# Designed miniproteins, single chains, continued (4), part 103

Each design is a single chain, and the fold is of that chain. pLDDT is the mean over its residues in the fold that is shown.

## One batch from the design tools (miniprotein)

Design m15811
Fold by ESMFold2-Fast:
Structure m15811 (fold): chain A 106 residues (1-106)
Amino acid sequence: AEIELMAGAGAYGQGEFDEALRLYEKAIELGKNDNEIKARAYNNLGKVYYAQGKYDDAIKYYEKAIKLEPSYSTAWRNLSRAYEKMGKYEEAKRYDRKAAELEKKN
């Protein structure tokens, strides 16, 4: 799970998006009951879709990450950016404020 998450990040950094998706999905499968690993993997799946311009898919995965880890400020920030790309500025501002609130607590 952790190894797959790290390998996926490496593939993403090299622009190997299909390999990154495969590795992040494997991290979710191997993560079992580890909500932190699964949330990180879902957030990273969202980042891959965002990089491909698939903002609706990116939003879906960021929401899955937040459902598992509601305090995951990075996922809230990424959700905000995806909504901004879709022209949904009020939603983007709301999610950005949530991320900032969580960052103040940590």
Scores: mean pLDDT 85

Design m15812
Fold by ESMFold2-Fast:
Structure m15812 (fold): chain A 82 residues (1-82)
Amino acid sequence: MLEKVKEVFKLSEDEQRKMLPFLAEAIRDADPAVRLEALRAVSSMSDGSTMKDVILAATSDADPDVAENALLYLGVINAIES
């Protein structure tokens, strides 16, 4: 799982969009390392609407690293939308 999430960064824009359902599933994975990498992958994508919803949900994550990174990415998205 984790290695596959990391490969998303190497994909084309079209291939990354096809990975959105996989990334949404990975953000709910039992392993916080998988959730963190999935969050990073989603944050690199251009679909701000899908990213914002997923990132907002991750701000309530039980793992503090996942929650803190979600807050950081949400801040970046809000700054871009200003």
Scores: mean pLDDT 71

Design m15813
Fold by ESMFold2-Fast:
Structure m15813 (fold): chain A 70 residues (1-70)
Amino acid sequence: GLEAYATDARAVPALILGLESPDPEVRKAAAEALGRIGSARAVEALRRALERETDPEVIAALEAALKRIG
């Protein structure tokens, strides 16, 4: 089955919430995880996070995630 992929995809709502974390390490990890999953559903949330982000490492992670998803 697709149980492993389905489990990763089910994390998408929690990872989107992670993009709004006050902790930049959590926002960076959420962006990287969303990029790895490749969910098109995350694209709008990633773009919104990028518009509000001021941390250069998190900005790089958000840009990389958006580029990986397409």
Scores: mean pLDDT 76

Design m15814
Fold by ESMFold2-Fast:
Structure m15814 (fold): chain A 65 residues (1-65)
Amino acid sequence: LSEEQIELIAKLTGISREQARELGERGIELGREMTREEIEELARELGISPEQAAGAMSMAVALAQ
């Protein structure tokens, strides 16, 4: 992902650029959409809501395609 794409994800989901980058990298590396359980686990690790994590992940995967 480009820096501009990471910044867009962060702005749209209300998370930091670092959190958006980490979520995006993990999602792309998996090569698939994350399960609800995986999203909830990452949200806890990053200190954000599951909704924020799911939104950021979906955008990151879509932009990487």
Scores: mean pLDDT 77

Design m15815
Fold by ESMFold2-Fast:
Structure m15815 (fold): chain A 84 residues (1-84)
Amino acid sequence: ARAEAERLRAEAAALYEAGAPLEEVLRLAARALEAELSTVLPPEAAREVAELLLRAGLAELEGRLEEAERLREEAKRLLEEALA
């Protein structure tokens, strides 16, 4: 899981440096986050947190800052509940 998350983060960084679309970089970063969170959260919760943060990042790129903030707050709440 850690090795997979590190590999995915390295791939995201390489795509960013190569000038790939930010949406592609964000999707790969979300996959890395899901892999990392799956070591401490149930797989369903890890996937949902990663999906919410991906959607927040995409909304921010589109200038939808209010929606992005809502999605980040929902991800934080879900993370706190899953760790309790």
Scores: mean pLDDT 81

Design m15817
Fold by ESMFold2-Fast:
Structure m15817 (fold): chain A 81 residues (1-81)
Amino acid sequence: KLVEEALKLVREASRLIDKGDYQKAVELYEKAAELFEKAGQYSMAANFYRRAADLYRTHLGDEEKAKEYLEKAKEFSKKSN
């Protein structure tokens, strides 16, 4: 159920990216990553924190947020194996 909710948020985020609404898309990626974390899906959580970091870096111009979320992704990648 948590994974289903996270996937719904991911699809909504993808739609927002297509519209150029990067701020809302990154918020949904963050929520999805948190749901994957609660579900024990650490590799998926890491993946969406990494995608959030990319949006902050490339589209929102927030290098500090990008660095923060890349560090989060790295931590969860370690938890997955």
Scores: mean pLDDT 84

Design m15818
Fold by ESMFold2-Fast:
Structure m15818 (fold): chain A 71 residues (1-71)
Amino acid sequence: MDLSQESLEIEVDEEKMKEAEEKVKEIAEKYNAVSYKVVVEGKTLKISILAETDEKAKAAKEAIEEEIKKL
């Protein structure tokens, strides 16, 4: 079965990076992601989400983007 993948790159202040990583984990779990990957490169947070459906992957990505932008 082919899983749906969505990716997001967002700049985050270094002081807020740990909170952003925690938000990604919480939202991925809440939206029933099959797996997720987080890579921190300086001030850039790179996120990949795998979900059972395209709709679930997009919902998780949108929720992560919205919550991180609030930081």
Scores: mean pLDDT 81

Design m15819
Fold by ESMFold2-Fast:
Structure m15819 (fold): chain A 75 residues (1-75)
Amino acid sequence: SEERAFAGQERLLEIIASVLDAEGAAAVAALREEARRLAAGDESARPAAEEAARRVEAAIEANREEVLAALAAAL
C-alpha cells in the first residue's frame, strides 16, 4: 500500500539523515517534506522533491560507508 511504502521510505530517510552532516540532513528533511506533499496530491511539490532527491543521493555517495553501517545496524 502507499501508506506502507511511504512509512518505509520515511524510516530509511531518517536512518540516513542520522549519519549525514548538517547539509545532508537538511536535504533529507526537504525530501521528506516534499514527498509528503506529493503523497497528499500536491503535484507542485514534484520539482522540489526531485531536486532534494538529487542532493540526498549526492550526500549518500559522499558518506557511503557511514550510511551502509547505519542501515545494517538499524535492520
Scores: mean pLDDT 80

Design m15820
Fold by ESMFold2-Fast:
Structure m15820 (fold): chain A 55 residues (1-55)
Amino acid sequence: MDWQAVAEELGVSVEDARTWVLVYGEGLSQREAAERLGVSQATVSARLAKVRAAL
């Protein structure tokens, strides 16, 4: 999947779009996505909120 094209269409960053797919596409918890991406769970939550607002 072209994360750059998805991010541009939604008006979010590529990292925001990837985080959304890990949680809602792959079924990972926010904690699991945070571990996979090497960020805090709060960062994952913020990214998901940005994508949710764009939908």
Scores: mean pLDDT 78

Design m15821
Fold by ESMFold2-Fast:
Structure m15821 (fold): chain A 69 residues (1-69)
Amino acid sequence: MEEALKPLSEEQKKVVRLTADSLRRIGDALDAVLAANPDLKDIAELARLAAPRLEAINAEMLAEIKALE
């Protein structure tokens, strides 16, 4: 049961929240690319179009995690 697990530190809780937030931002970025490009037929093209935004989200997340260390 979850209650049997060791409680997370405040820093670990922040990392979990940042990860959850970054996943939401990734979802929003993909939805925005799909909305702007409704005729997309290829998942690889979607990935290419989304790549700069996903890279920015990943860089921000890593910087925030490092700031907590």
Scores: mean pLDDT 73

Design m15822
Fold by ESMFold2-Fast:
Structure m15822 (fold): chain A 72 residues (1-72)
Amino acid sequence: MELAEKAIREAQEALERKEEIAEAVGEEKAEEIAKILEEALKRLEEALKENAPEEKVFEIVGEALAKIKAIA
């Protein structure tokens, strides 16, 4: 499942940029965003392991983006 692998990679890259995000939005919001990304990453890895349908991947990503939007 290509989409889950891509989503995992993008989430990992975002976590690597945590310090850059903290400079833009502040340390507290960056920590909240990191928690959301870590939770999404765990769920995406589980979905990939279970060979879940693309709809499940979209649900996980959409939920994470909605939470991030609420913080930012």
Scores: mean pLDDT 77

Design m15823
Fold by ESMFold2-Fast:
Structure m15823 (fold): chain A 98 residues (1-98)
Amino acid sequence: SAAALAAGLGAGVTGIAAGAAVVAGEGEAAKAAVEAAEAAARAAALGEEGSAEGAAEGAEEAAEAGRRAEEVGADSPGAQAAGRAAEEGARATREAAE
């Protein structure tokens, strides 16, 4: 489904950005970015199970975690990228779930 594809893409991009924060050794920022990536991965799994509504709801949780990552990691390019990716993925997943 379109919601599954959108959630999957969002999870992938958020995960790559979180990985960059981890490799950079950015402690709390990396932890927050990983939490956003985990939430995005859960949204993607719900989409793959056929729940467009579950994918959209999970993506909103990922966007919230992404905003925290941006706040904690103001100076972390990886955390900033993870937050933006999670927010963009949530927007795309909500649009696709309609």
Scores: mean pLDDT 84

Design m15824
Fold by ESMFold2-Fast:
Structure m15824 (fold): chain A 78 residues (1-78)
Amino acid sequence: MPSTQTLLNAITKAIIDLSKKKSGPDAQKDVLDTIKDSIDKGDSPGEIVRNAAVTAMKHGVSGDDISEAMQAAVNKAS
């Protein structure tokens, strides 16, 4: 079974990739910068994912698309 870190990496990568596909490279960069800032602050895995999702939504990515991408990432990591 994948570690918590492996799942976190898969989920955050899915949100980063989705943001690029739906909103372009500036959205991808903002999401990636948000993830790095969250990690640097010592945020929990759940907080990192939440912050990434919120930033993606600010760039026009729907919550439904984010949920589907996260589920697909978890399934691929398993």
Scores: mean pLDDT 83

Design m15825
Fold by ESMFold2-Fast:
Structure m15825 (fold): chain A 81 residues (1-81)
Amino acid sequence: SAALERRLAARVTAAALLAIGEALDAGRYSPAQRLLLEGARAAAAGDYERAIALFEEAARSEDPEIAELARELVRLLRELL
């Protein structure tokens, strides 16, 4: 249902924003953190295909915590599609 789709998108967005919370306070983002933020914005806008592509790119990050989160976000969004 559309309500479940919106709830999933909101959860994905919240998870991505929580993961970069410290960077938000610092006002600076790494390239990988920027990909997570752009992916979260795409998901919030309902553009799940773009969000998946951005998160898949973030999953190739050298930062293992960002890469792991990005893989989880791709998995959650694929459950929507």
Scores: mean pLDDT 73

Design m15826
Fold by ESMFold2-Fast:
Structure m15826 (fold): chain A 73 residues (1-73)
Amino acid sequence: SIDELVLELKKLELEAETASAEEQKKIIEEMRKIVEKIEEIAKKSKTLEDLLFLLTGKGMVTTVEIRRRRLEA
């Protein structure tokens, strides 16, 4: 379910907090795959709830990406 996918994203976001820049790139890639799955569900259901989960997931990926860029700057 979409709830399980969001839980997986939260676990990856937590892992990213202690990860190196290189490991964060791998985590971001896995997070993007999960967000893609959420997007497929949201496009089929068209519910506000599923769209909010999609926005949440995209926000999590963006947060980790910003952190990664700071480590490489």
Scores: mean pLDDT 80

Design m15827
Fold by ESMFold2-Fast:
Structure m15827 (fold): chain A 60 residues (1-60)
Amino acid sequence: SSSAELERRIQESLEFAAELGREFLERIFAELEKQGVPRELLEAARAGDDAASAEIVRRK
């Protein structure tokens, strides 16, 4: 065991957590799309458009 091995384990855990977060976001966006939120608005929010994100929250 070494510090490099520990760092690799931490990185692996972070990647796993990021994948879980991505799956969760995909499910939220799929639900919003089902509710009639325009795909263009969802894509803008994914790109980090704060105005698009605010509009989605308002529509929910």
Scores: mean pLDDT 74

Design m15828
Fold by ESMFold2-Fast:
Formats: sequence, structure tokens, C-alpha cells
Structure m15828 (fold): chain A 62 residues (1-62)
Amino acid sequence: GELSPEEAAKRLAELFGADFEKVLEILEKYKEKKISREEAAEKLMELTGLSKSEALKILSLL
């Protein structure tokens, strides 16, 4: 991927005021295949206010 979980979480925290630690946990679990892409996208939507397509795009960069 083009982004690490830490870099993606930092950008989402800076752009959307999201909780860095919570976003980081979701992105790391997704990269480790501990949660599905659908579950990760839903949790990102809740934390950031992003649309499903925007959340899925971010996950594709990991």
C-alpha cells in the first residue's frame, strides 16, 4: 500500500478531527486481516464521517 496505518490515521485525525488511536487500531486490524474490509469501512465511517466509497478508497491505499 501507499500509506502505513500510522500515516493514514494521522491524516484522518488532522483532516476530520477523528480519534487517532481508534482509527489506528481499525487500520492495523484491517491490514493484519483481523477484520473484513466492510467492517473496517463501517468503523471508519463512524469515526470520520466519510462516505462508504471514501472509506473503502482509504483502505485500498494501505
Scores: mean pLDDT 85

Design m15829
Fold by ESMFold2-Fast:
Structure m15829 (fold): chain A 56 residues (1-56)
Amino acid sequence: SSEKRRRLAALYSARGIMKAGAYAAGFIKDPAQAAAEKAAAEKLAAELEAEIKELE
């Protein structure tokens, strides 16, 4: 359906943003903050990946 297609497009976009955020966290000078931001982005990317798999 068009609704499923729009939801998948949004989820793919959000997953890409979270993956980019995890990579960008590597440029944070404070290693503790860098690790926390990377872990948070990776957790959200994994949750989005699970939701994508349920819809596919």
Scores: mean pLDDT 85

Design m15830
Fold by ESMFold2-Fast:
Structure m15830 (fold): chain A 87 residues (1-87)
Amino acid sequence: AKEEIEKGEEFEKKGDYKEAADHYEKAGDIYEKQGNYQEAINSYVKAAHLYKKAGDYKKAVEAETKAGILMIKQYILEGKVPEIEEV
């Protein structure tokens, strides 16, 4: 995860937004598998932003969707949604 973030930062500094976004997306995938949803969300949001800068709107939407799903999952896990009784 950290190595993918560092690579993403290097490519972003070079203006290679698509390559940077690919590395941030990989970092998000690794954090998600580790259960680190906040870092996964941050990585996917960064990837989506960079994909938009690269003109890759399809990958940007895919990354935003992954971030959105994890935001909902994190919200539920934090107990902010009440338990449904008698449904």
Scores: mean pLDDT 76

Design m15831
Fold by ESMFold2-Fast:
Structure m15831 (fold): chain A 98 residues (1-98)
Amino acid sequence: ADELIEKGRKAMEEGNVEEAVKYFEEAIKKDPSKRAEYYRLIGEAYMKAGDFEKAVDYYAEAFRLDPSLAPYLIQAAVDLAIKLEKEGKAEEVAKEFR
């Protein structure tokens, strides 16, 4: 699965989260024993894309399989909370000027 992981990481660096996820999902099919690690990589891909909600979902699955991955879930949840707080404040300000 190393070739798929390299292709997935390259897709992440190029900003193509959909392609990165496809490579990591294929890696899971070839080596299901490493699902926790591959779900962490999918979560990392979504974090880089700014999709913190999906990142939390994948990190939660990774955490359920491997509790040592808790720091990834915690950080993604914090980043999601910050994003939602900023979006909520932006919408509130916009309503006052309409």
Scores: mean pLDDT 79

Design m15832
Fold by ESMFold2-Fast:
Structure m15832 (fold): chain A 85 residues (1-85)
Amino acid sequence: SSIVEKFKELNEQVLAKLKELGIPEADIEAFERTMKLVLDYIEKNENNKDAIESAFEFYLSAVGTLLSEQEVAEIEEELNKILAE
């Protein structure tokens, strides 16, 4: 699914950003566990836009614990682009 592939690409960029910013390894590992749950949910619900939107909201909530409001807004814009396709 192109949605799954684009989300994986975005998540790799987010993980790279967390590492660049020096976020503690334990917090990154907790985030990676959250990401794996979101990925699994999207893969199981790829034809359900409402389910994908809910998964993206959950992902943004997790990102918001680690990144600034501006960085979260940039990620939200990228997720909305993925959802629009």
Scores: mean pLDDT 83

Design m15833
Fold by ESMFold2-Fast:
Structure m15833 (fold): chain A 69 residues (1-69)
Amino acid sequence: MSDEELIEEAKKLLEEGKEYLKKGEYDLALEKYEEAEEIASQIKDKKRKFELEVEIGVNALEAAVKKVF
């Protein structure tokens, strides 16, 4: 896959995770964020990879906190 295709797929998974988070489906949200991270890890552009990984991480942390509290 090209970087453009990887970025699009990772963003799609991130949005699916956000939708699960809004529904209170925290385990499903975390699963989608893990999938997004796997795709994002394959991006060759270091800056775009880092930006997506940070965004995914922030959303995953929110889901993890909401699952516990």
Scores: mean pLDDT 86

Design m15835
Fold by ESMFold2-Fast:
Structure m15835 (fold): chain A 56 residues (1-56)
Amino acid sequence: MTKEEIAEEVGRELARRDGPAAGEAGRNMVLSHPTPELAEAAKRRLVTGEPLPAVP
């Protein structure tokens, strides 16, 4: 699965659950990750509600 495909899945799920702004934010967050593996980790956190670690 490509990084873009993961982002589209996350965007659709969050838009359906929390509205279009949430879907757009989730999609953009997944796309900001440099690899598909990191994008999948972001997807897992966004759809399960796990908080992302604070980055300095």
Scores: mean pLDDT 71

Design m15836
Fold by ESMFold2-Fast:
Structure m15836 (fold): chain A 69 residues (1-69)
Amino acid sequence: SEKDKLIDEYAKLVLEKAKQGIDESVTDPELRERLLKKIEEAVNLLKELFQKRNTPIDKLKEMIKKLKN
């Protein structure tokens, strides 16, 4: 559905920004990998939250736009 695609896009952007922040801040490669895995788990929970809350499509679009800027 359109809503599921928007939730996936938002989650992808959050993960992408988090990965960039880790790559810039964390020099230990093992710690980087462990942090990324935990963030991936948290992002999956965030997707479930948006689905359960029945978050409006317009709000998801606004949130995505803010992350891209």
Scores: mean pLDDT 83

Design m15837
Fold by ESMFold2-Fast:
Structure m15837 (fold): chain A 70 residues (1-70)
Amino acid sequence: SAAAELRALAARAEETGDLAAIIELAERVAKEVYEKAMEEARNGGPHKEEEIEKKFKEELAAYEAYLASL
């Protein structure tokens, strides 16, 4: 399952302190949260798909700017 894969990545990141593994974990968590939010929007949730997509793109741009500052 996706949750099991995320836990395995978290364990690897914790064990090794590998920045690449930490980044991969963060990106996979963000994708899972986005996909669940989009599914909830499609099922009549309080937000529209367009709102969730816009917010995700804004957060992704902020994250990419943060990584570029390291």
Scores: mean pLDDT 72

Design m15838
Fold by ESMFold2-Fast:
Structure m15838 (fold): chain A 62 residues (1-62)
Amino acid sequence: MEKKRKEAIELGRQGTAALRAGDYDRAIALYEKAAEILKEAGDEVGEEIARGLAEYARALKA
């Protein structure tokens, strides 16, 4: 579980960097992958945050 949490945090940071670069497709993919890992880790709050960030990136793309 510790390794999964660290992986999700790193993916979230990469997603934020992609957002700042205007690469919304990459940001969405990274946040969705982080959400899946957090779900596997049983981190419901983290999963919701990551999903919210993916939706935010989709809104910026539209």
Scores: mean pLDDT 83

Design m15839
Fold by ESMFold2-Fast:
Structure m15839 (fold): chain A 68 residues (1-68)
Amino acid sequence: VKEAIELLREALKLTKNGKAKALILAAIKYLEKGKIEEAIKLLEKALKVEGLSEEAKKLIEEALKLLK
């Protein structure tokens, strides 16, 4: 879980799109509370945001692999 949060913090630094940024921040908060399934749903929504960079997408996908 901690490794997933670190990957998401890195993705957040690479993200300029406000919608994607908000979804990633919310997902980190849910992971800190142990709400893994809710965090996964938010990360899946973030991946659908068109303004997300390829590097940020890869970091989110790696985080999702660690959460499964």
Scores: mean pLDDT 80

Design m15840
Fold by ESMFold2-Fast:
Structure m15840 (fold): chain A 64 residues (1-64)
Amino acid sequence: SEEELKKLMKEIFNILDDPNATPEQLEKAKKMAEEAIKLATSLGREDVKKLFENIKKRIEEKLK
Protein backbone atom coordinates (compact mmCIF):
# COMPACT_ATOMS: atom_id res chain seq x y z
CA SER A 1 0.00 0.00 0.00
CA GLU A 2 1.02 3.65 -0.33
CA GLU A 3 0.95 3.99 3.46
CA GLU A 4 3.40 1.07 3.72
CA LEU A 5 5.74 2.78 1.21
CA LYS A 6 5.58 5.97 3.29
CA LYS A 7 6.49 4.05 6.47
CA LEU A 8 9.45 2.36 4.74
CA MET A 9 10.67 5.74 3.45
CA LYS A 10 10.46 7.26 6.95
CA GLU A 11 12.41 4.37 8.52
CA ILE A 12 15.10 4.52 5.82
CA PHE A 13 15.46 8.30 6.28
CA ASN A 14 15.75 7.88 10.07
CA ILE A 15 18.74 5.57 9.53
CA LEU A 16 20.33 7.79 6.84
CA ASP A 17 19.90 10.90 9.03
CA ASP A 18 21.82 9.23 11.90
CA PRO A 19 25.50 10.29 11.68
CA ASN A 20 26.39 7.26 13.85
CA ALA A 21 24.55 4.71 11.68
CA THR A 22 26.46 1.42 11.69
CA PRO A 23 27.06 -0.77 8.63
CA GLU A 24 24.48 -3.18 10.13
CA GLN A 25 21.88 -0.39 10.27
CA LEU A 26 22.72 0.66 6.68
CA GLU A 27 22.29 -2.97 5.56
CA LYS A 28 18.86 -2.96 7.26
CA ALA A 29 17.99 0.24 5.35
CA LYS A 30 19.10 -1.47 2.11
CA LYS A 31 16.75 -4.40 2.78
CA MET A 32 13.90 -1.97 3.50
CA ALA A 33 14.63 -0.21 0.18
CA GLU A 34 14.50 -3.62 -1.58
CA GLU A 35 11.10 -4.30 0.03
CA ALA A 36 9.88 -0.85 -1.08
CA ILE A 37 11.02 -1.58 -4.67
CA LYS A 38 9.02 -4.84 -4.67
CA LEU A 39 5.97 -3.09 -3.22
CA ALA A 40 6.17 -0.18 -5.72
CA THR A 41 6.49 -2.71 -8.57
CA SER A 42 3.36 -4.59 -7.40
CA LEU A 43 1.47 -1.25 -7.25
CA GLY A 44 2.62 -0.21 -10.76
CA ARG A 45 4.36 2.86 -9.32
CA GLU A 46 7.39 3.15 -11.64
CA ASP A 47 8.43 6.60 -10.35
CA VAL A 48 8.41 5.37 -6.73
CA LYS A 49 10.30 2.21 -7.80
CA LYS A 50 13.02 4.38 -9.42
CA LEU A 51 13.19 6.57 -6.31
CA PHE A 52 13.87 3.57 -4.04
CA GLU A 53 16.33 2.07 -6.56
CA ASN A 54 18.32 5.33 -6.32
CA ILE A 55 18.08 5.29 -2.50
CA LYS A 56 19.37 1.69 -2.49
CA LYS A 57 22.35 2.65 -4.68
CA ARG A 58 23.20 5.53 -2.31
CA ILE A 59 23.08 3.14 0.67
CA GLU A 60 25.34 0.67 -1.19
CA GLU A 61 27.88 3.47 -1.80
CA LYS A 62 27.92 4.19 1.96
CA LEU A 63 28.62 0.50 2.64
CA LYS A 64 31.77 0.49 0.44
Scores: mean pLDDT 83

Design m15841
Fold by ESMFold2-Fast:
Structure m15841 (fold): chain A 71 residues (1-71)
Amino acid sequence: REELEEELKRLEEEVERLEREVKALKEELEAAKNGPKEVQEELRKRLLEAEVELGMKLIEIGVLKLELEKL
């Protein structure tokens, strides 16, 4: 059980990192909105990748919390 709690803490730290990355990319995209479309497309791709990774980590946290509830 404690091992699962440690894994949960690690995943939560990874989520915080990804949330900061998503926020930074959104700010960069907003700053680039009047710039070249190519730059905007690259930032949107990076943002999508970061959001997908964040979503996957949030699902992992949800699964781990369900396992902790069973214990």
Scores: mean pLDDT 81

Design m15842
Fold by ESMFold2-Fast:
Structure m15842 (fold): chain A 66 residues (1-66)
Amino acid sequence: DVPTLPAGGNGVTSYDQEKADKLWQELKEKEAKGEITPAERVRLLGEIFANSTPEQRAAIAAEVEA
């Protein structure tokens, strides 16, 4: 098992709201530009949700439904 410590703790098992927000904005911008594949979208959503608070996940789910 190799859980490497990322810089500043971002990307560890704890919630990283800043990372989640950044990834969500990136996903939305790529979708708007048509630069994202379905597989990439699913991967980014997974990473966003892994780093999101329950409140952020609810907001993201609402936008995904739109």
Scores: mean pLDDT 69

Design m15843
Fold by ESMFold2-Fast:
Structure m15843 (fold): chain A 79 residues (1-79)
Amino acid sequence: AETARRIVRDNAEAAHEAALKGDGESMARYAQAAADTIERHPDVPPEVAELARQAWEYALKGDFEKAAHYAREASEVAR
């Protein structure tokens, strides 16, 4: 539980940092890692899971500003 939450937080934080640097590929990769973790660990809080999933969805759409926003929110809530 704690480990899954930490992994989601760390990946969401990395996705946000990648987005700030304009690295959309790394952003999408980190957002996907966070989404994969929540899919495998249903004990991650639903609010964190929803924000991480939204970050991944926006990254897939190429909307890196919204992806960065949701990734930041996911990392904050996961603390």
Scores: mean pLDDT 75

Design m15844
Fold by ESMFold2-Fast:
Structure m15844 (fold): chain A 98 residues (1-98)
Amino acid sequence: MAAAEAARRAGEGGGAGGAAGGKAGDAAGGAGGAVGAVGGGVHGWLAGGGSEEAKEGLKEAAEGGKRAAIGGADGDAALGEEGGKEGARGGRRAAEAA
């Protein structure tokens, strides 16, 4: 459950960053919020216990979301979109490994 939500949030971060060109506070905040949600999911899920592969996938989802946020902040739509896609893939990997 948490992994699927992390994947969705990582994708949302990429879209928000790309759409806004990264300079608008709301869009940058949205991307940062998605990254924070992914990170929070990892933290909560680690407290509950799970497979190491699922943990690795969630960490990759968090890194993808972080790249999406950076792309949004810099106005780099391509980096924002790439980060969002990588975040979604990491979250899916975690869900499949769980």
Scores: mean pLDDT 56

Design m15845
Fold by ESMFold2-Fast:
Parts: C-alpha cells; structure tokens; sequence
Structure m15845 (fold): chain A 57 residues (1-57)
C-alpha cells in the first residue's frame, strides 16, 4: 500500500549509496521489517521492488 511504498521511497537514496551486496541485504532487511511491522507479503514485495528499481538492481 501507499505507506509501505513511502517507506521504500525514503530508504531508496541510502540503499543506492551501498555496494551491490549491501543493496541486496538492505532490500531483504526492508522486506522483513515491513512484514514484522504488520504489512502484507504483497505490500512488502512491492516496496522491495520499488527500492530495487531505484537502486538499479
């Protein structure tokens, strides 16, 4: 949903500054954090995809 996507957009600039391994780890952590915060699997996946695209993954 919009909230998970907003979190992803805020995280994207920081993730883009990491190396490839750091970017992959950060995207994985973001997905896990969103799931633990009560977002759905679909919302967490959409947010992770947004960050991957913004980081050039």
Amino acid sequence: GAEAEAIARRAAPAVARLDRAGQEAAVGMLKNDLLEAGFSEEEAEAAARLVREAAGL
Scores: mean pLDDT 81

Design m15846
Fold by ESMFold2-Fast:
Structure m15846 (fold): chain A 63 residues (1-63)
Amino acid sequence: MEKAKEALHDLMINGEVNSLDEAIEKLKEMGISEEDIEQLKTLIDRMAAGGRAGSREIAAALA
C-alpha cells in the first residue's frame, strides 16, 4: 500500500497525469498490485465523498 501511495503522490505532485484514471493506468504500468490500487481507489473515493478533495488535497493526504 505505501508504495502505491508514494507513486500516486509523485505522479500528482509532478503533474505527470491529468486525471485520476490516467494516474491509475500509470500505477498499473509501474507494477503496483491490483490489491493496492483498489485500496487506493477506496481512499480517494472517501476523500472525494467528503467534498472538495482535488488533486492537491489528495496529494497532501498521501504525503
Scores: mean pLDDT 69

Design m15847
Fold by ESMFold2-Fast:
Structure m15847 (fold): chain A 56 residues (1-56)
Amino acid sequence: GEKEELKKKAIEGAKKLVEDGFSKETAIAMALRSVEEHLSEEEKKELEEEIRKALE
């Protein structure tokens, strides 16, 4: 669905930011910022955990 595509783009964006030399925390914050208007607080917390796992 649309939300799943947004989550995937956020995860990919975070990975690219880390590849470009940004810290994991900066990458996570920027990725969450890109989708904050489309996700609930609960969904944002789940996405944060997914991004953290993807960056390990």
Scores: mean pLDDT 81

Design m15848
Fold by ESMFold2-Fast:
Structure m15848 (fold): chain A 71 residues (1-71)
Amino acid sequence: MIDEKELLEAIARLVNAVMLLTEEESYSLDLTNKSGAKIKASSELKDGVLTSKAVVEQGDFKVVVERVVEL
């Protein structure tokens, strides 16, 4: 359980890293896997503030990771 949450947080970090590497002002990802797990991740740079959010849902399991960085 804890390891699964940490893995999902790592996925959120990866999405943010991709956005930063591509130098895009916004990035969004919406996936549903074969097991019915839903992954929604987004990152947005607005007025010098980078906001990133990832939500993963599978059955009763839900992880939300939000990061706000002022540049």
Scores: mean pLDDT 65

